# Designed miniproteins, single chains, continued (5): the designs that were tried, part 33

Each design is a single chain, and the fold is of that chain. pLDDT is the mean over its residues in the fold that is shown.

## One batch from the design tools (miniprotein)

Design m17126
Fold by ESMFold2-Fast:
Structure m17126 (fold): chain A 91 residues (1-91)
Amino acid sequence: SEEAEKLYKEGVELFEKGKYLEAARKFVEAGDIALRNGDYELAYKAGKLAVEAGLKALETAPKEKIPEAVGLAIAGIGLMFEASHKLGIPM
């Protein structure tokens, strides 16, 4: 999916700039679209980076953003599990 690939690239750029919460949002959105469109490898990669970005966001997040950072990391785990199941990868 062109939309999912674009969002994934935007997430990578945000992650490289240390904007971890914004990066995690982009990765979850990219993973959801990729999963819906059968791009399971992209969905898995996006989910993995959403977990990494969400956890990094927790290190610097203000109190009010902690629930969002946790939620995005959990969403990333879900994307990894669903994508790996579709790909037939044992976890």
Scores: mean pLDDT 88

Design m17127
Fold by ESMFold2-Fast:
Structure m17127 (fold): chain A 85 residues (1-85)
Amino acid sequence: ATVEVGVLLEKDGKLTLLSQSTFQSSQSARDVAIQAAEDAAAALGLKVTKITVEGEARYGNTEVVLVVAELDDGSKVIALARQTR
């Protein structure tokens, strides 16, 4: 299945695009979004204090998931993943 994932950093009220990628995976959009948020936090050298799945939707052969990871400096990583079968 094709997965598209975008990752944003929210820090001091500003949004910055950290990464955007498209790849083949059998993982759910949910698992990909969670992993992308954790990977982004690790790349920033920050610890995740809380992960929340803020939204999930399925329509036809497409799944979309929004994940927010709160970091130990008070910033947030926002990951949006879309999987199409």
Scores: mean pLDDT 86

Design m17128
Fold by ESMFold2-Fast:
Structure m17128 (fold): chain A 91 residues (1-91)
Amino acid sequence: MREEKVKELLEETLRRARELAETEPATPDEELAEELRELARLLERVGAPPELVELLLELARLAEEVGLSEEGKELVRETLRRVREILSHLS
């Protein structure tokens, strides 16, 4: 069920970040995009479901190509912290 929680969290974050980028001023955030790609690479390496890797890469593309609002950037950072915390319970 941990993977399902991560999936729900990533899906909700992507949905909200996209909505905010369409309605609020959005700026590219290459640093967050890199952090998202590094986490995606880590998940791929440990054999996590491809869906989780895909969601992280979609968030990274949004952050890099479209940009994130100020609220979206904060949301993504919080999501990264929560995902890392959930994954630490897997070790």
Scores: mean pLDDT 81

Design m17129
Fold by ESMFold2-Fast:
Structure m17129 (fold): chain A 76 residues (1-76)
Amino acid sequence: IDVEALAEALAATSPEEIRRGLEAALEATRAAIAAGKLTPEKAEQLLAELEALRPVAPEEAHPLLDELAALLREAR
């Protein structure tokens, strides 16, 4: 995952599409944690990338980003 490329993609995507993408990512992350597929190492890495992404994400997406970050903190 490349934060710069993700920020570019988010800037080119509508807020509704970003929101749907984050909701899907949240569900996928929950499923990965439940299946034991998310390692603490990967959770730490993803958390750092998510924190870097937060300032460039639309405000409407921030609650979903915060929920995803909370799940990743639980998994690490």
Scores: mean pLDDT 72

Design m17130
Fold by ESMFold2-Fast:
Order: C-alpha cells, then structure tokens, then sequence
Structure m17130 (fold): chain A 66 residues (1-66)
C-alpha cells in the first residue's frame, strides 16, 4: 500500500537525517507489518535495518530500496 511505502520512506529518511533511531526503527517495523506485497516488505525491512545500523550509507541504500 502507499501507506506502508510512505512509512518505509520516512524511516529511511529519518535514519539518514540522524533522527532518533528508536523512532526510525518503529516506523520501519510498522511499514513492514502493514505491507502486503514483497517489494513493500523488503523496502520496510531495509529501512528498519538502516535505522539499526545508524549510518547514512545504510540509510541511502534503504531509500534506494523504496
């Protein structure tokens, strides 16, 4: 859904901007839970992992996945 893609994008952008890692991780997990198709699930999971890693490089890769 557009909502799950938006949440994944927000999580990745938050991780890139240096926002609270817990908030970015929670947004990524919420996007994953709301995703019904594989592409949206992978984008949300990538955003969650980027938020856990805490690096701008990981966040950029997650943004590319979405």
Amino acid sequence: SSLSRGLAGAAAAGAYAGEDPEVSQNLGLLGYKLSKDEKDKQAALAAYEAAKAGTKEAALKAMEAG
Scores: mean pLDDT 74

Design m17131
Fold by ESMFold2-Fast:
Structure m17131 (fold): chain A 75 residues (1-75)
Amino acid sequence: MRGVVSRTGSGLAGVRLEDGGRAMAGGADLAAAKVGDTVPAIIFRDGRAYRGTLTVLSGDGGVGSEVEATPLEPV
């Protein structure tokens, strides 16, 4: 599922997903990521929380970067 990074920092980074879901990742992890890298995330969609990953599709991991959110397991 595609998303866009909406908040960054040394703490938590926030992502808005295209279906109205959200994801959160480590801000430092996302800032260090390059296009094609994956970082651990918690993904919130369809009333459920998942442990999963964000893959950076474009940008530098900062605000406006495009990501693919992949849910792996329920929290």
Scores: mean pLDDT 80

Design m17132
Fold by ESMFold2-Fast:
Structure m17132 (fold): chain A 74 residues (1-74)
Amino acid sequence: MEKLKLLEEAEKLAKEREETGEEVPEEDHPLVEEQLKLIEEIAKELLERNPGLEINSEEDEEEAKKLMYEIAKK
């Protein structure tokens, strides 16, 4: 559940920034280095399970997100 919570926190921060229309510069990135590393590990496993996965549409993003949440649930 820890990884799932971290993923939800990251999404919440990103949504909040997007909602305000504010650009998020690298210095003010909502994710900390440790959180980004964990998300990268989840993404790596996602790609390992789904070789050739290409995210080009909102539908693809939603499906990838669901898979990432399933991985994070472990």
Scores: mean pLDDT 64

Design m17133
Fold by ESMFold2-Fast:
Structure m17133 (fold): chain A 86 residues (1-86)
Amino acid sequence: DEAEREKEREIGEKLKKLVEELGKIAGMPEELVKKVVEAIERAANDPNLVLSEEEQKAIEEVVEYLKPLMELMAQGMSKEEAVKAV
C-alpha cells in the first residue's frame, strides 16, 4: 500500500528531525547522530532494508541518550529545561 509507505516516510522524517535536534542539545557524539539519521533515512526509503547490528546498536544508544529528555518533554518540559534537568 503506497499510502502506508508514505506514512512510514513521514514518521521517519519526523523521527530524523527529532534525533538531530535533541542530539545537538544533549551533546551527543556527531558521528552517532549521523549514523542513526542515515539508518532512519535508508529504512524509510527501502522497505526491504534490514538494519545491520551496528545500525541497531547506534539506534539503541541514541534512544538511551534521548529517553530521559523525551520523558521530561512528554511531561510538558521544554527542550532546554529537559537538557538541564538530565
Scores: mean pLDDT 68

Design m17134
Fold by ESMFold2-Fast:
Structure m17134 (fold): chain A 87 residues (1-87)
Amino acid sequence: MEEAIRLVEEATRRAVAAAAKAGPSIQENVRGLGETAVEFVRKGDARALEVAVQAAVDLLRGDPALSPTAEEVERVGREAVELLRRA
C-alpha cells in the first residue's frame, strides 16, 4: 500500500512538471487525477485506480509532446494497480 502511494505520487509529480509546458489547465487536471488516484490507493480500490490512471494517460496522449510522459504514467500506474491487487 505505501509503495503504491509513493509510485502514484512520484508519477504525478513528473507528469505535472512535464504538463507545465502544455499549459496550466492540463497541469491542474493531471494534479487532480493524481490526488484522486492516491485516495483510491488508500481505499484499496484497484478498479477505481485503474480508471483514474487511464483518464490521466488519455489526457496526456492528447498532446504529442507528452507521449513519453503518458507511457511512463501508464507503466507506473499499472505497477501500482498490481501492487494494490496483491495486497
Scores: mean pLDDT 84

Design m17135
Fold by ESMFold2-Fast:
Structure m17135 (fold): chain A 78 residues (1-78)
Amino acid sequence: SVEELKEEILRKYESLPEEVKKKAEELLAGLDDETKILVVLTLMKEHGLSSEKRAAIREVLLADPSLAVPVLAILLSE
């Protein structure tokens, strides 16, 4: 579910080094919510995530754009 995926994202984000968290925040700083979502989804595609996983994360990001920084930080840590 969207709620389970959100909780997983936040758990993974919490465990990341502060450097990675700050880098993700800096990369998305000053961008509007739509652009943040587009950047994150584009990078996920480049990382080889399946269309199904990208669609699920897109739904989460559309519901709560504040999760864009957590998702980007997780992606940068991998």
Scores: mean pLDDT 84

Design m17136
Fold by ESMFold2-Fast:
Structure m17136 (fold): chain A 53 residues (1-53)
Amino acid sequence: TEQQKLLEQAYEYFKKAAELTKEVEKNPSDEQTKIQMTQYMSRGLSLLDQMIS
């Protein structure tokens, strides 16, 4: 279903955000990595919001 595709895509974005969170822990001064992490998190949340809207 379309909802399953949205859920799978949200999962992939959250997975990427989790990987970037580990990179932030290694180099907390890397602002670009923090920005990418928040962007992936935001995109995942946006997809979940589409499922309930």
Scores: mean pLDDT 81

Design m17137
Fold by ESMFold2-Fast:
Structure m17137 (fold): chain A 62 residues (1-62)
Amino acid sequence: SPELEEIKKGLQAVIDRYRAAGRDEMAERLEKLLNQVKSLEDALKAIDEFVRLTEEEAAREA
């Protein structure tokens, strides 16, 4: 669906940002989550997990 593809594109952009920053382990962790996305429901769950993981990573930098 168009919505699923847009969400996947947004999640891929987050992964690409972590790879560009040299955070390969974080990027691989997020990529594994994205690879499990087969439906819009999976995509919504992946967004929540991406937010949680990125918030944890930001807290480590603070």
Scores: mean pLDDT 82

Design m17138
Fold by ESMFold2-Fast:
Structure m17138 (fold): chain A 67 residues (1-67)
Amino acid sequence: GPLRELLLEYSRELAEKLAEYLKEKEGADEYEVEIIDETHARITLKKGDEVKVYEVDLATGKIELIE
């Protein structure tokens, strides 16, 4: 429904801002954002041959490095 679509859009915007922050902090070349659900996103950072994957809980602010 419309409320779910608004929450997903908000989650995407929040995840994109977090990805930009992590990219700057880690000195990565590029990032990718994948929205898993209304409260979870996956952020991938690439720097040369190095790939780091973060899983984020947008409701709690918890960030976990999974790769």
Scores: mean pLDDT 81

Design m17139
Fold by ESMFold2-Fast:
Structure m17139 (fold): chain A 55 residues (1-55)
Amino acid sequence: GGREAAEAAARVGLAGGDGDAVRAAIEKEGQTASLEQAERAAVAALSGGDGSRYV
């Protein structure tokens, strides 16, 4: 679901993953509804490490 995709994307971002790694994590979870949450979490994680706010 959306939360799982967002958590996966946030973890990749927080672990030092770049945009390509984050996108791959979102694609792997593969859901339209979860994609928006995963993108928000990934952007937050990459920008300031606060992706947890979007999960």
Scores: mean pLDDT 61

Design m17140
Fold by ESMFold2-Fast:
Structure m17140 (fold): chain A 90 residues (1-90)
Amino acid sequence: MLEELQKLAQEAADKLAEELSKAKSQEEVDKAIRETEKELKEQPGVTEAKASALFLPSPTLPVSRVKVSVEVKSEEATASAEAETIRERL
């Protein structure tokens, strides 16, 4: 059902945003994204999963806004979700 797929995408986006807020290196960022995609692909009925993050540096503070996007596809539907967090610049 689309609603279940949407919930799965949103929970994954929120979790990834939390992990990226704590990541200490680019390697940890890349690992978190890969693990998110892998975990989603292991869910029953999921045919494709994609996760991405956009880092936007603040003009006034030594922090970046992180925009996380997650897309989950099944045979019946595609669901997408976004989450935002803030972290210190890497």
Scores: mean pLDDT 82

Design m17141
Fold by ESMFold2-Fast:
Structure m17141 (fold): chain A 67 residues (1-67)
Amino acid sequence: MGREIGARLEALSEEERRELARAAGVSYEKLKEAIEAARTQEALSGERADEISEVLERASRVLRERL
């Protein structure tokens, strides 16, 4: 499941990413950081990992609603 959502996020255009950030209630910069972390499969820990996970969860919910 997470891999599939990550691939969809990567496939989004710059404009679609801006719209997704707005719909998910997150800043565009935070969404870009979260997508990059997911793309590189970075091992994050603590509070930073929680922040990235929350941004990705919100974005994933918006994508699922569009599906």
Scores: mean pLDDT 70

Design m17142
Fold by ESMFold2-Fast:
Structure m17142 (fold): chain A 71 residues (1-71)
Amino acid sequence: SLEFYEKLRKAGEYVTQGKPEEAVKILKELADEAKTPLEKSAVRVAINAFIEKYKDNEELVKELQEILDKL
């Protein structure tokens, strides 16, 4: 649980640092690891914020939407 949220925080840092590819790698892992409704909701919130920041990047938005569809 704690490690899950540390990874989620790190993904958010990569988004703010302009390293979207690194954030995607972590979010894919977290989507697979998410077990509880709260963990799944946290990942969804993070991905939706990521999509808003990079809305003009069609390939990235498509990949992020595919991760959301797995949750």
Scores: mean pLDDT 86

Design m17143
Fold by ESMFold2-Fast:
Structure m17143 (fold): chain A 60 residues (1-60)
Amino acid sequence: SVKNILQLKKLGADNATLEKFLKSDDKAVREIAAAAMDKAVLEAKKADLPKDVQDLIDSR
């Protein structure tokens, strides 16, 4: 859930843990995970990510 993603961000969850949420069926969960991860890691994986996540990476 969104609450769980925000809690993970607050606790400093690593990029590997957050990456699992980038493929969630919930758009809000995907976008929050993308916002919490390092941009360089996201850009390296961008081609394999949903379009909404790609657009969020480009806006950062």
Scores: mean pLDDT 72

Design m17144
Fold by ESMFold2-Fast:
Structure m17144 (fold): chain A 80 residues (1-80)
Amino acid sequence: MKYSVVKEKTRELLQYIASIEDPKKRKVYAIVAGVLLEGPKSLGELAKAVAKELGISMKTAKKLTKEALEEFVEKGLVER
């Protein structure tokens, strides 16, 4: 299963990320969105990118990536 940015919502996605109050959460969400803007990606591919960029474990990266994706999907910014 792959996730993709809703093309018409790209500006709203970036604006939403900029509005995130927690700087650590904002950084994770920005990485996930940036990689998705390159094309459709699986949870595993996105988590791998987050782990590499932040220097964290795959387990932690997968948890944070899943949280970001669930919120983006709930807001209609990303689709499965």
Scores: mean pLDDT 86

Design m17145
Fold by ESMFold2-Fast:
Structure m17145 (fold): chain A 85 residues (1-85)
Amino acid sequence: SLEEALAKVDPRAALDYMLAFAVIKDPELQELFRKLDLILSRLTPENVEEQRKEIDAILEKLKPYLPKSVYDSIRKAIDTILEAL
């Protein structure tokens, strides 16, 4: 899961994600988080560059709805996951 992946990199990023998902009641924003989780769960060394563009697009759509510290935390943890592939 996204929470487990984030927790391995930064437990604070995992907490920030869980709290953001719990507070956001907008079904469209919740769908963006679910799509992000699905993409990250399907990452391989062969598809990471293609999926990076989609991940970036989702994060930019979420950015206005998150506190800067929460966005930065999640972004940094995801970038670390992508670089580890």
Scores: mean pLDDT 81

Design m17146
Fold by ESMFold2-Fast:
Structure m17146 (fold): chain A 97 residues (1-97)
Amino acid sequence: SLYRRLIEAAERFREAVENGDREALVEAGREIGRLLAEIAGLPPAEVEEYERAGGAMGRAVYEAIENPPEGLTAEEVKARILAEIEALIAEAREAIA
């Protein structure tokens, strides 16, 4: 199931956020992007674009944690990102129920 793979990728992304692992964030981000495009039934060229966008998001997440925006702590940035990942996991679980 693509939804099961998406849940597994999102769990790896969550772990990478907790551990501050830049390479793991990029890799899991790529996989999430690719799987979302595949679930949507997009053609291969668009799947590749979503994979690239997912990797870029993983890098941006790492950079936001290392250098938080003015008025935010690293912990607040992590909490917001983790909330988005939890929402994605919940939606994917509902789709396979």
Scores: mean pLDDT 88

Design m17147
Fold by ESMFold2-Fast:
Structure m17147 (fold): chain A 80 residues (1-80)
Amino acid sequence: SKLVEQKKLLREFKGEMMETASLEAFEKIEEVLSKIVERLDNGEEITEEDLKELKEVVEKYGNEETKKVMEKFIEEMKKI
């Protein structure tokens, strides 16, 4: 299902963010990410507004590698 695929992509995204982001950046990203995870666990799909908010926090606090991870995540989400 679309929800299962979105959960898989979000777990992969979180793992890559943990590897590429600073601890401070990851804490800010996790604030947004945890809200999305909670809604997914309740059966709600990730929205375009969720992706926009996540992109904004990555652009504000992230580095070049985290921005590439975010771009990859957005492109994979479009394929579902």
Scores: mean pLDDT 86

Design m17148
Fold by ESMFold2-Fast:
Structure m17148 (fold): chain A 101 residues (1-101)
Amino acid sequence: SEVEELIQGVDDALEAALLELARAKLGKDLPAEELKKKAEELYEKDEEFKELKEKLEKLAEEMKAAIKALPENPEGSEKELEEKAKEMEKLIEEYKKKIEE
């Protein structure tokens, strides 16, 4: 269904965001498999990365809730999705500026 596709899109965006943050810390040219493995360790052991993951996961959950509400409140749900997507992008941008990558 369209709802299932949109929810999958949120999960894909979350995974991409987590990998982008890890790449900013660990290095731009790591092979995908090595990046994933090192990212898992980073999100398990580093307090800053644990906090970033929790914030991104919360945004993803809120986006999924908005997607599920689309049939009942299309305008409100679209606005919520846009705001949460921008907040996710801002978190990534702020971290990249902090790490000076």
Scores: mean pLDDT 83

Design m17149
Fold by ESMFold2-Fast:
Structure m17149 (fold): chain A 88 residues (1-88)
Amino acid sequence: AALDSTDTIQDQADIDQMIAQVQRLMTDQHLPPDVAIDVVIAQRRARAMARIDRIAAVQGMSDAQVAAMRAAMDQRMARIRDAIRARL
């Protein structure tokens, strides 16, 4: 579907940006790859969760709906992490 294609393109752009950040942390701070990946993923996850909380407050979402969105984001972050690790 067109939406699936758009999501794939956005995920690829996010992955490319995160790989560049991981490589900078490895070069500038001498972090091992797994640590650099974890730092980048943790920062992106924190930002995504804060955004979900703001959207939930504005839209009056239930706790169950917020939990489902957070779970979906955690699954997406896990897939992105695996993709970054595979490309290093």
Scores: mean pLDDT 79

Design m17150
Fold by ESMFold2-Fast:
Structure m17150 (fold): chain A 72 residues (1-72)
Amino acid sequence: YFDEAIEAIKAGDYDRAIELLQKTLEEAKKLNYPDEVLSALEAAIQAVKAGDRDKAISYVKRAKELYEKFKK
């Protein structure tokens, strides 16, 4: 999930990165992950949409860390 999104960002395929992150967000919502994880995923998606590669990668890594912390 997250690693594929990071590779997509590095490749300049922001649409693919957004798709992967949105699918992860939908899964997290279905599994009732905490709001902190959902907010981090939404922030990562917004960073990718903004087109700042370095910021987008940083936000995706943060979302991954929170997702793994609350993994069910």
Scores: mean pLDDT 80

Design m17151
Fold by ESMFold2-Fast:
Structure m17151 (fold): chain A 88 residues (1-88)
Amino acid sequence: MQEKIEELQAQIAELEKQLADPAAVVELVERYGQLAVLYYSQGDLDKAQAYIAKAEAVLAEHRDLLSPEQLARAETIIAAAKEFIGLK
């Protein structure tokens, strides 16, 4: 569990350098969603919610750069993570 969290955090740090690339924005949202689910599974609801908020913030800032398909994918990832951690 901890090793997977550290791996995802390293991937996030690299993706945050690439936010001019719409594909990197979608992948960053996906990594934040995965971290939220992992923290929730460890009982850390505060961190789970914080990573969902980060995913929503990065999507909101870069929304206009995304294709309709990329936007739908990012929104689906966030919605799935929210449902998993009990945020309706």
Scores: mean pLDDT 83

Design m17152
Fold by ESMFold2-Fast:
Order: C-alpha cells, then sequence, then structure tokens
Structure m17152 (fold): chain A 63 residues (1-63)
C-alpha cells in the first residue's frame, strides 16, 4: 500500500500534478505524509495533506 502511494506521487510530480497524502489507516497516512514531504521538497512543490477525517468527503474538503 505505501509503495503504491509513493509511486503515484512520483508520477504526479513528473506530470506537474499536486502531491497528496491520504489513507484510512493513521499509520499509513503518517508514512504517506513523510514521503509526500520529501518528494515535494525535491521538486519544489507543496504537499497536499488530506486529513483522515475528511478523506471520505474527498478533495472537495481539502483547504
Amino acid sequence: MLENIKKANEIAVKDGLPVTAVGDDPEVFEEAKKYAEELSKKHGLKPYYLDPRTAREGAAALA
């Protein structure tokens, strides 16, 4: 699961799309945030963190 999140974010930054961290499991979400932060620093982008509480509501709740 974490590897899929990491790979998806690598593809996203290559295409100029936003980097996101989302997960239903709090532990998976924390690991995803760390990967998103490192990848964003490498490419000079800002990571988008979707709070687990709002993951169900989708990107529309991202502020």
Scores: mean pLDDT 58

Design m17153
Fold by ESMFold2-Fast:
Structure m17153 (fold): chain A 98 residues (1-98)
Amino acid sequence: MTKTVSKTFELEPGEEGSFEFEAKEAGNYLIHIKNEGENPAKIKVIITDHKGNKKEKEFELEPDGSGSFHIELEPGKYKIEVKNEGENPVKIKVTVIE
């Protein structure tokens, strides 16, 4: 059974939001991003480990569009940041799938 952690962000242009999650096991994780809003979204997703190492991905998503990427994680705490780099308010759901 796949464990998931998710958070929905409502962000004005130039705003950012974040959440933390804990990887209990080493492995290949799927980060899934869905535009749940009615506007096209231009966003940056940043994952930071406990040592300050960062991985960044940019997404341009139409309304109801989604994107994803795989990331290899070690056990530990991670911070996910979502930045709205577009000109529209956005509603973005980020899901971490183990």
Scores: mean pLDDT 83

Design m17154
Fold by ESMFold2-Fast:
Structure m17154 (fold): chain A 80 residues (1-80)
Amino acid sequence: MEKIEELLKKLQEAADAGNVDEVKRIASELIQYIKEHEKDPFKREELLRKIQDIASKALGVGDVTEEALKRIEEAWKKEK
């Protein structure tokens, strides 16, 4: 789980820097990684909500919040 924590840290750093593009990229990478490696739906949902929370709170813009939500929805839709 060290990679998830590392990516979460990078997501927070990008958000603190106001780098919207990096925030979106790292969030997408995290969502894909969680989808592949986390099979517990409760843990998966917790991690994805944490990603959305960081992106939304740090950037404080509706577009980022909606994009984070759509990324979570995409992860669910492609679930196996």
Scores: mean pLDDT 67

Design m17155
Fold by ESMFold2-Fast:
Structure m17155 (fold): chain A 79 residues (1-79)
Amino acid sequence: SPVEEEIRRLIEEILQIFRDYLAGKIAEDEANARIQELLDRIREILEKHPEYRPFAFKLMAELQAEIAALVAKKAAEEA
């Protein structure tokens, strides 16, 4: 589905921004602004296509788990 492909692409972009932030490639304020824009775009898609909410919820849960793992890894490397 083109809608599923767009949601997946936006979530992958959020994850990449977070990786770049953790690597020191972008400032926290820039990362937060770019992530918020992508989250707003996902919200707009889901308002137009509410049938994709379960799909988006699953991908967002996977994103949250991957971000948590990246943060934990960085914290362990700094300990």
Scores: mean pLDDT 87

Design m17156
Fold by ESMFold2-Fast:
Structure m17156 (fold): chain A 70 residues (1-70)
Amino acid sequence: MSQTSARIISSMSRDQRLSYSTRIGSTRTQQQIDDIISQLSQYLSQQDVDDIRNSMQSGYSGSSTPPDPS
């Protein structure tokens, strides 16, 4: 039951996961996002996919952590 791919993704660091989600949603269109989610669905569970989608929406909805010149 244990898959290498599933383990690798699950073992991913928070930063790595965030970077992935941000990158995908940041520069891609809705169509691209859908395609990536479909691919991730193969390795991740529905629950995980839902979490990623939520994170992406939050990212480009109002930029959680934009580059502040301060």
Scores: mean pLDDT 55

Design m17157
Fold by ESMFold2-Fast:
Structure m17157 (fold): chain A 74 residues (1-74)
Amino acid sequence: SRLLLMLTVEGGDFEKIKEIAKKYNGKAEESEFSNKIEVQAIVDNEEEAKELIEELKKAGAKIVKQELIPLTPF
């Protein structure tokens, strides 16, 4: 089953964050009203979610909120 990873991050290089999200079939958007970036990605398992998060941290992002949602029932 696929999982939807939703992240709120602060700081970091936005261009790198966008590229990282896109690599995981996702997107990154800057908030119009805060210094936060919303990242969404579809991952096959929790390990891919962890890999995405670590790449974001290496780009200088701080993870403020993290949510992992199952997309399909068994």
Scores: mean pLDDT 80

Design m17158
Fold by ESMFold2-Fast:
Structure m17158 (fold): chain A 63 residues (1-63)
Amino acid sequence: MKEEIEVEIAESFIAMVRSLYTRFEGDKEAAIEILRKLYEENKETSPKAAEVVKEAIEEVEKE
């Protein structure tokens, strides 16, 4: 379904951002800012993808 494809795209982007955050040794605030922008852009058009991004933000904030 369309929503499944958008979730997969969001998960791929999240994985890339988390990889960069790990490599940059604690650039957590930058990673969260990027993820929040992705959430804002997708929250109305792709709610399922936005939920995945929101969960990723919560996980990064815990680390």
Scores: mean pLDDT 70

Design m17159
Fold by ESMFold2-Fast:
Structure m17159 (fold): chain A 71 residues (1-71)
Amino acid sequence: SRQERLEQARHAVDLLVDGVVDYAKKHNLSLEEAKELLLEQVRVIARHYQLSPEETQRLEREAVRRLEELY
């Protein structure tokens, strides 16, 4: 279902955020550089799970918020 795809996309993005934070800290990236990397990959995930533009925008906002909380 669409709801199952959205939940799978959210789970994938949560794993991605953890990986981006780890990578960014190891390579001394700024928060803005980490956000750029994160958003590029979130958009790939959103396309894979066939999310709507509204669902994609929400996923992007949730991902950025989580990234900022871990920095």
Scores: mean pLDDT 88

Design m17160
Fold by ESMFold2-Fast:
Structure m17160 (fold): chain A 94 residues (1-94)
Amino acid sequence: SLAAQLAAQAAQQAQQAARQQQLDDDIRRALGDMIVAIARLELDTAGVPADVRAALLAEVERIAREGVANRDLAGAVRRVEALIAEALAAVAAR
């Protein structure tokens, strides 16, 4: 019947959308993890003091987590870049 065909097509489209959403979510989580990893490497390489580095990494992890949850990784990257730039400027001023 036409009704059964339309219902099956709608179900298939919903499943495809759900799979695409899951892939998008997995990619965003992986990108969030990469933001944290890169920030850690930059702070370690720049010689930021261990206590300051730990506090900054906790904030980076919070920003990355919020970026993933809010689907705003570009905003998360900008905030993390600003934090790292401030920390690096503080080290350079010594």
Scores: mean pLDDT 84

Design m17161
Fold by ESMFold2-Fast:
Structure m17161 (fold): chain A 64 residues (1-64)
Amino acid sequence: MEEIKKLEKKVEEMRENYARTQRLLDEARAAGKLTDEQVQDILDSARENLARAEKELEEVKKKY
């Protein structure tokens, strides 16, 4: 089931990117470059994108 493996890898890469983005945003916030609100908005958008990809993976798993 190659489609499932590809989606699992995509979701894993998105999770790694989310964690990396969170680290960079925490550093920018600590340096006074971004506000808490700006950090939250960026993280919320990234979280929504990840949730969408995870839902796609679940739907594909149901078909196979």
Scores: mean pLDDT 80

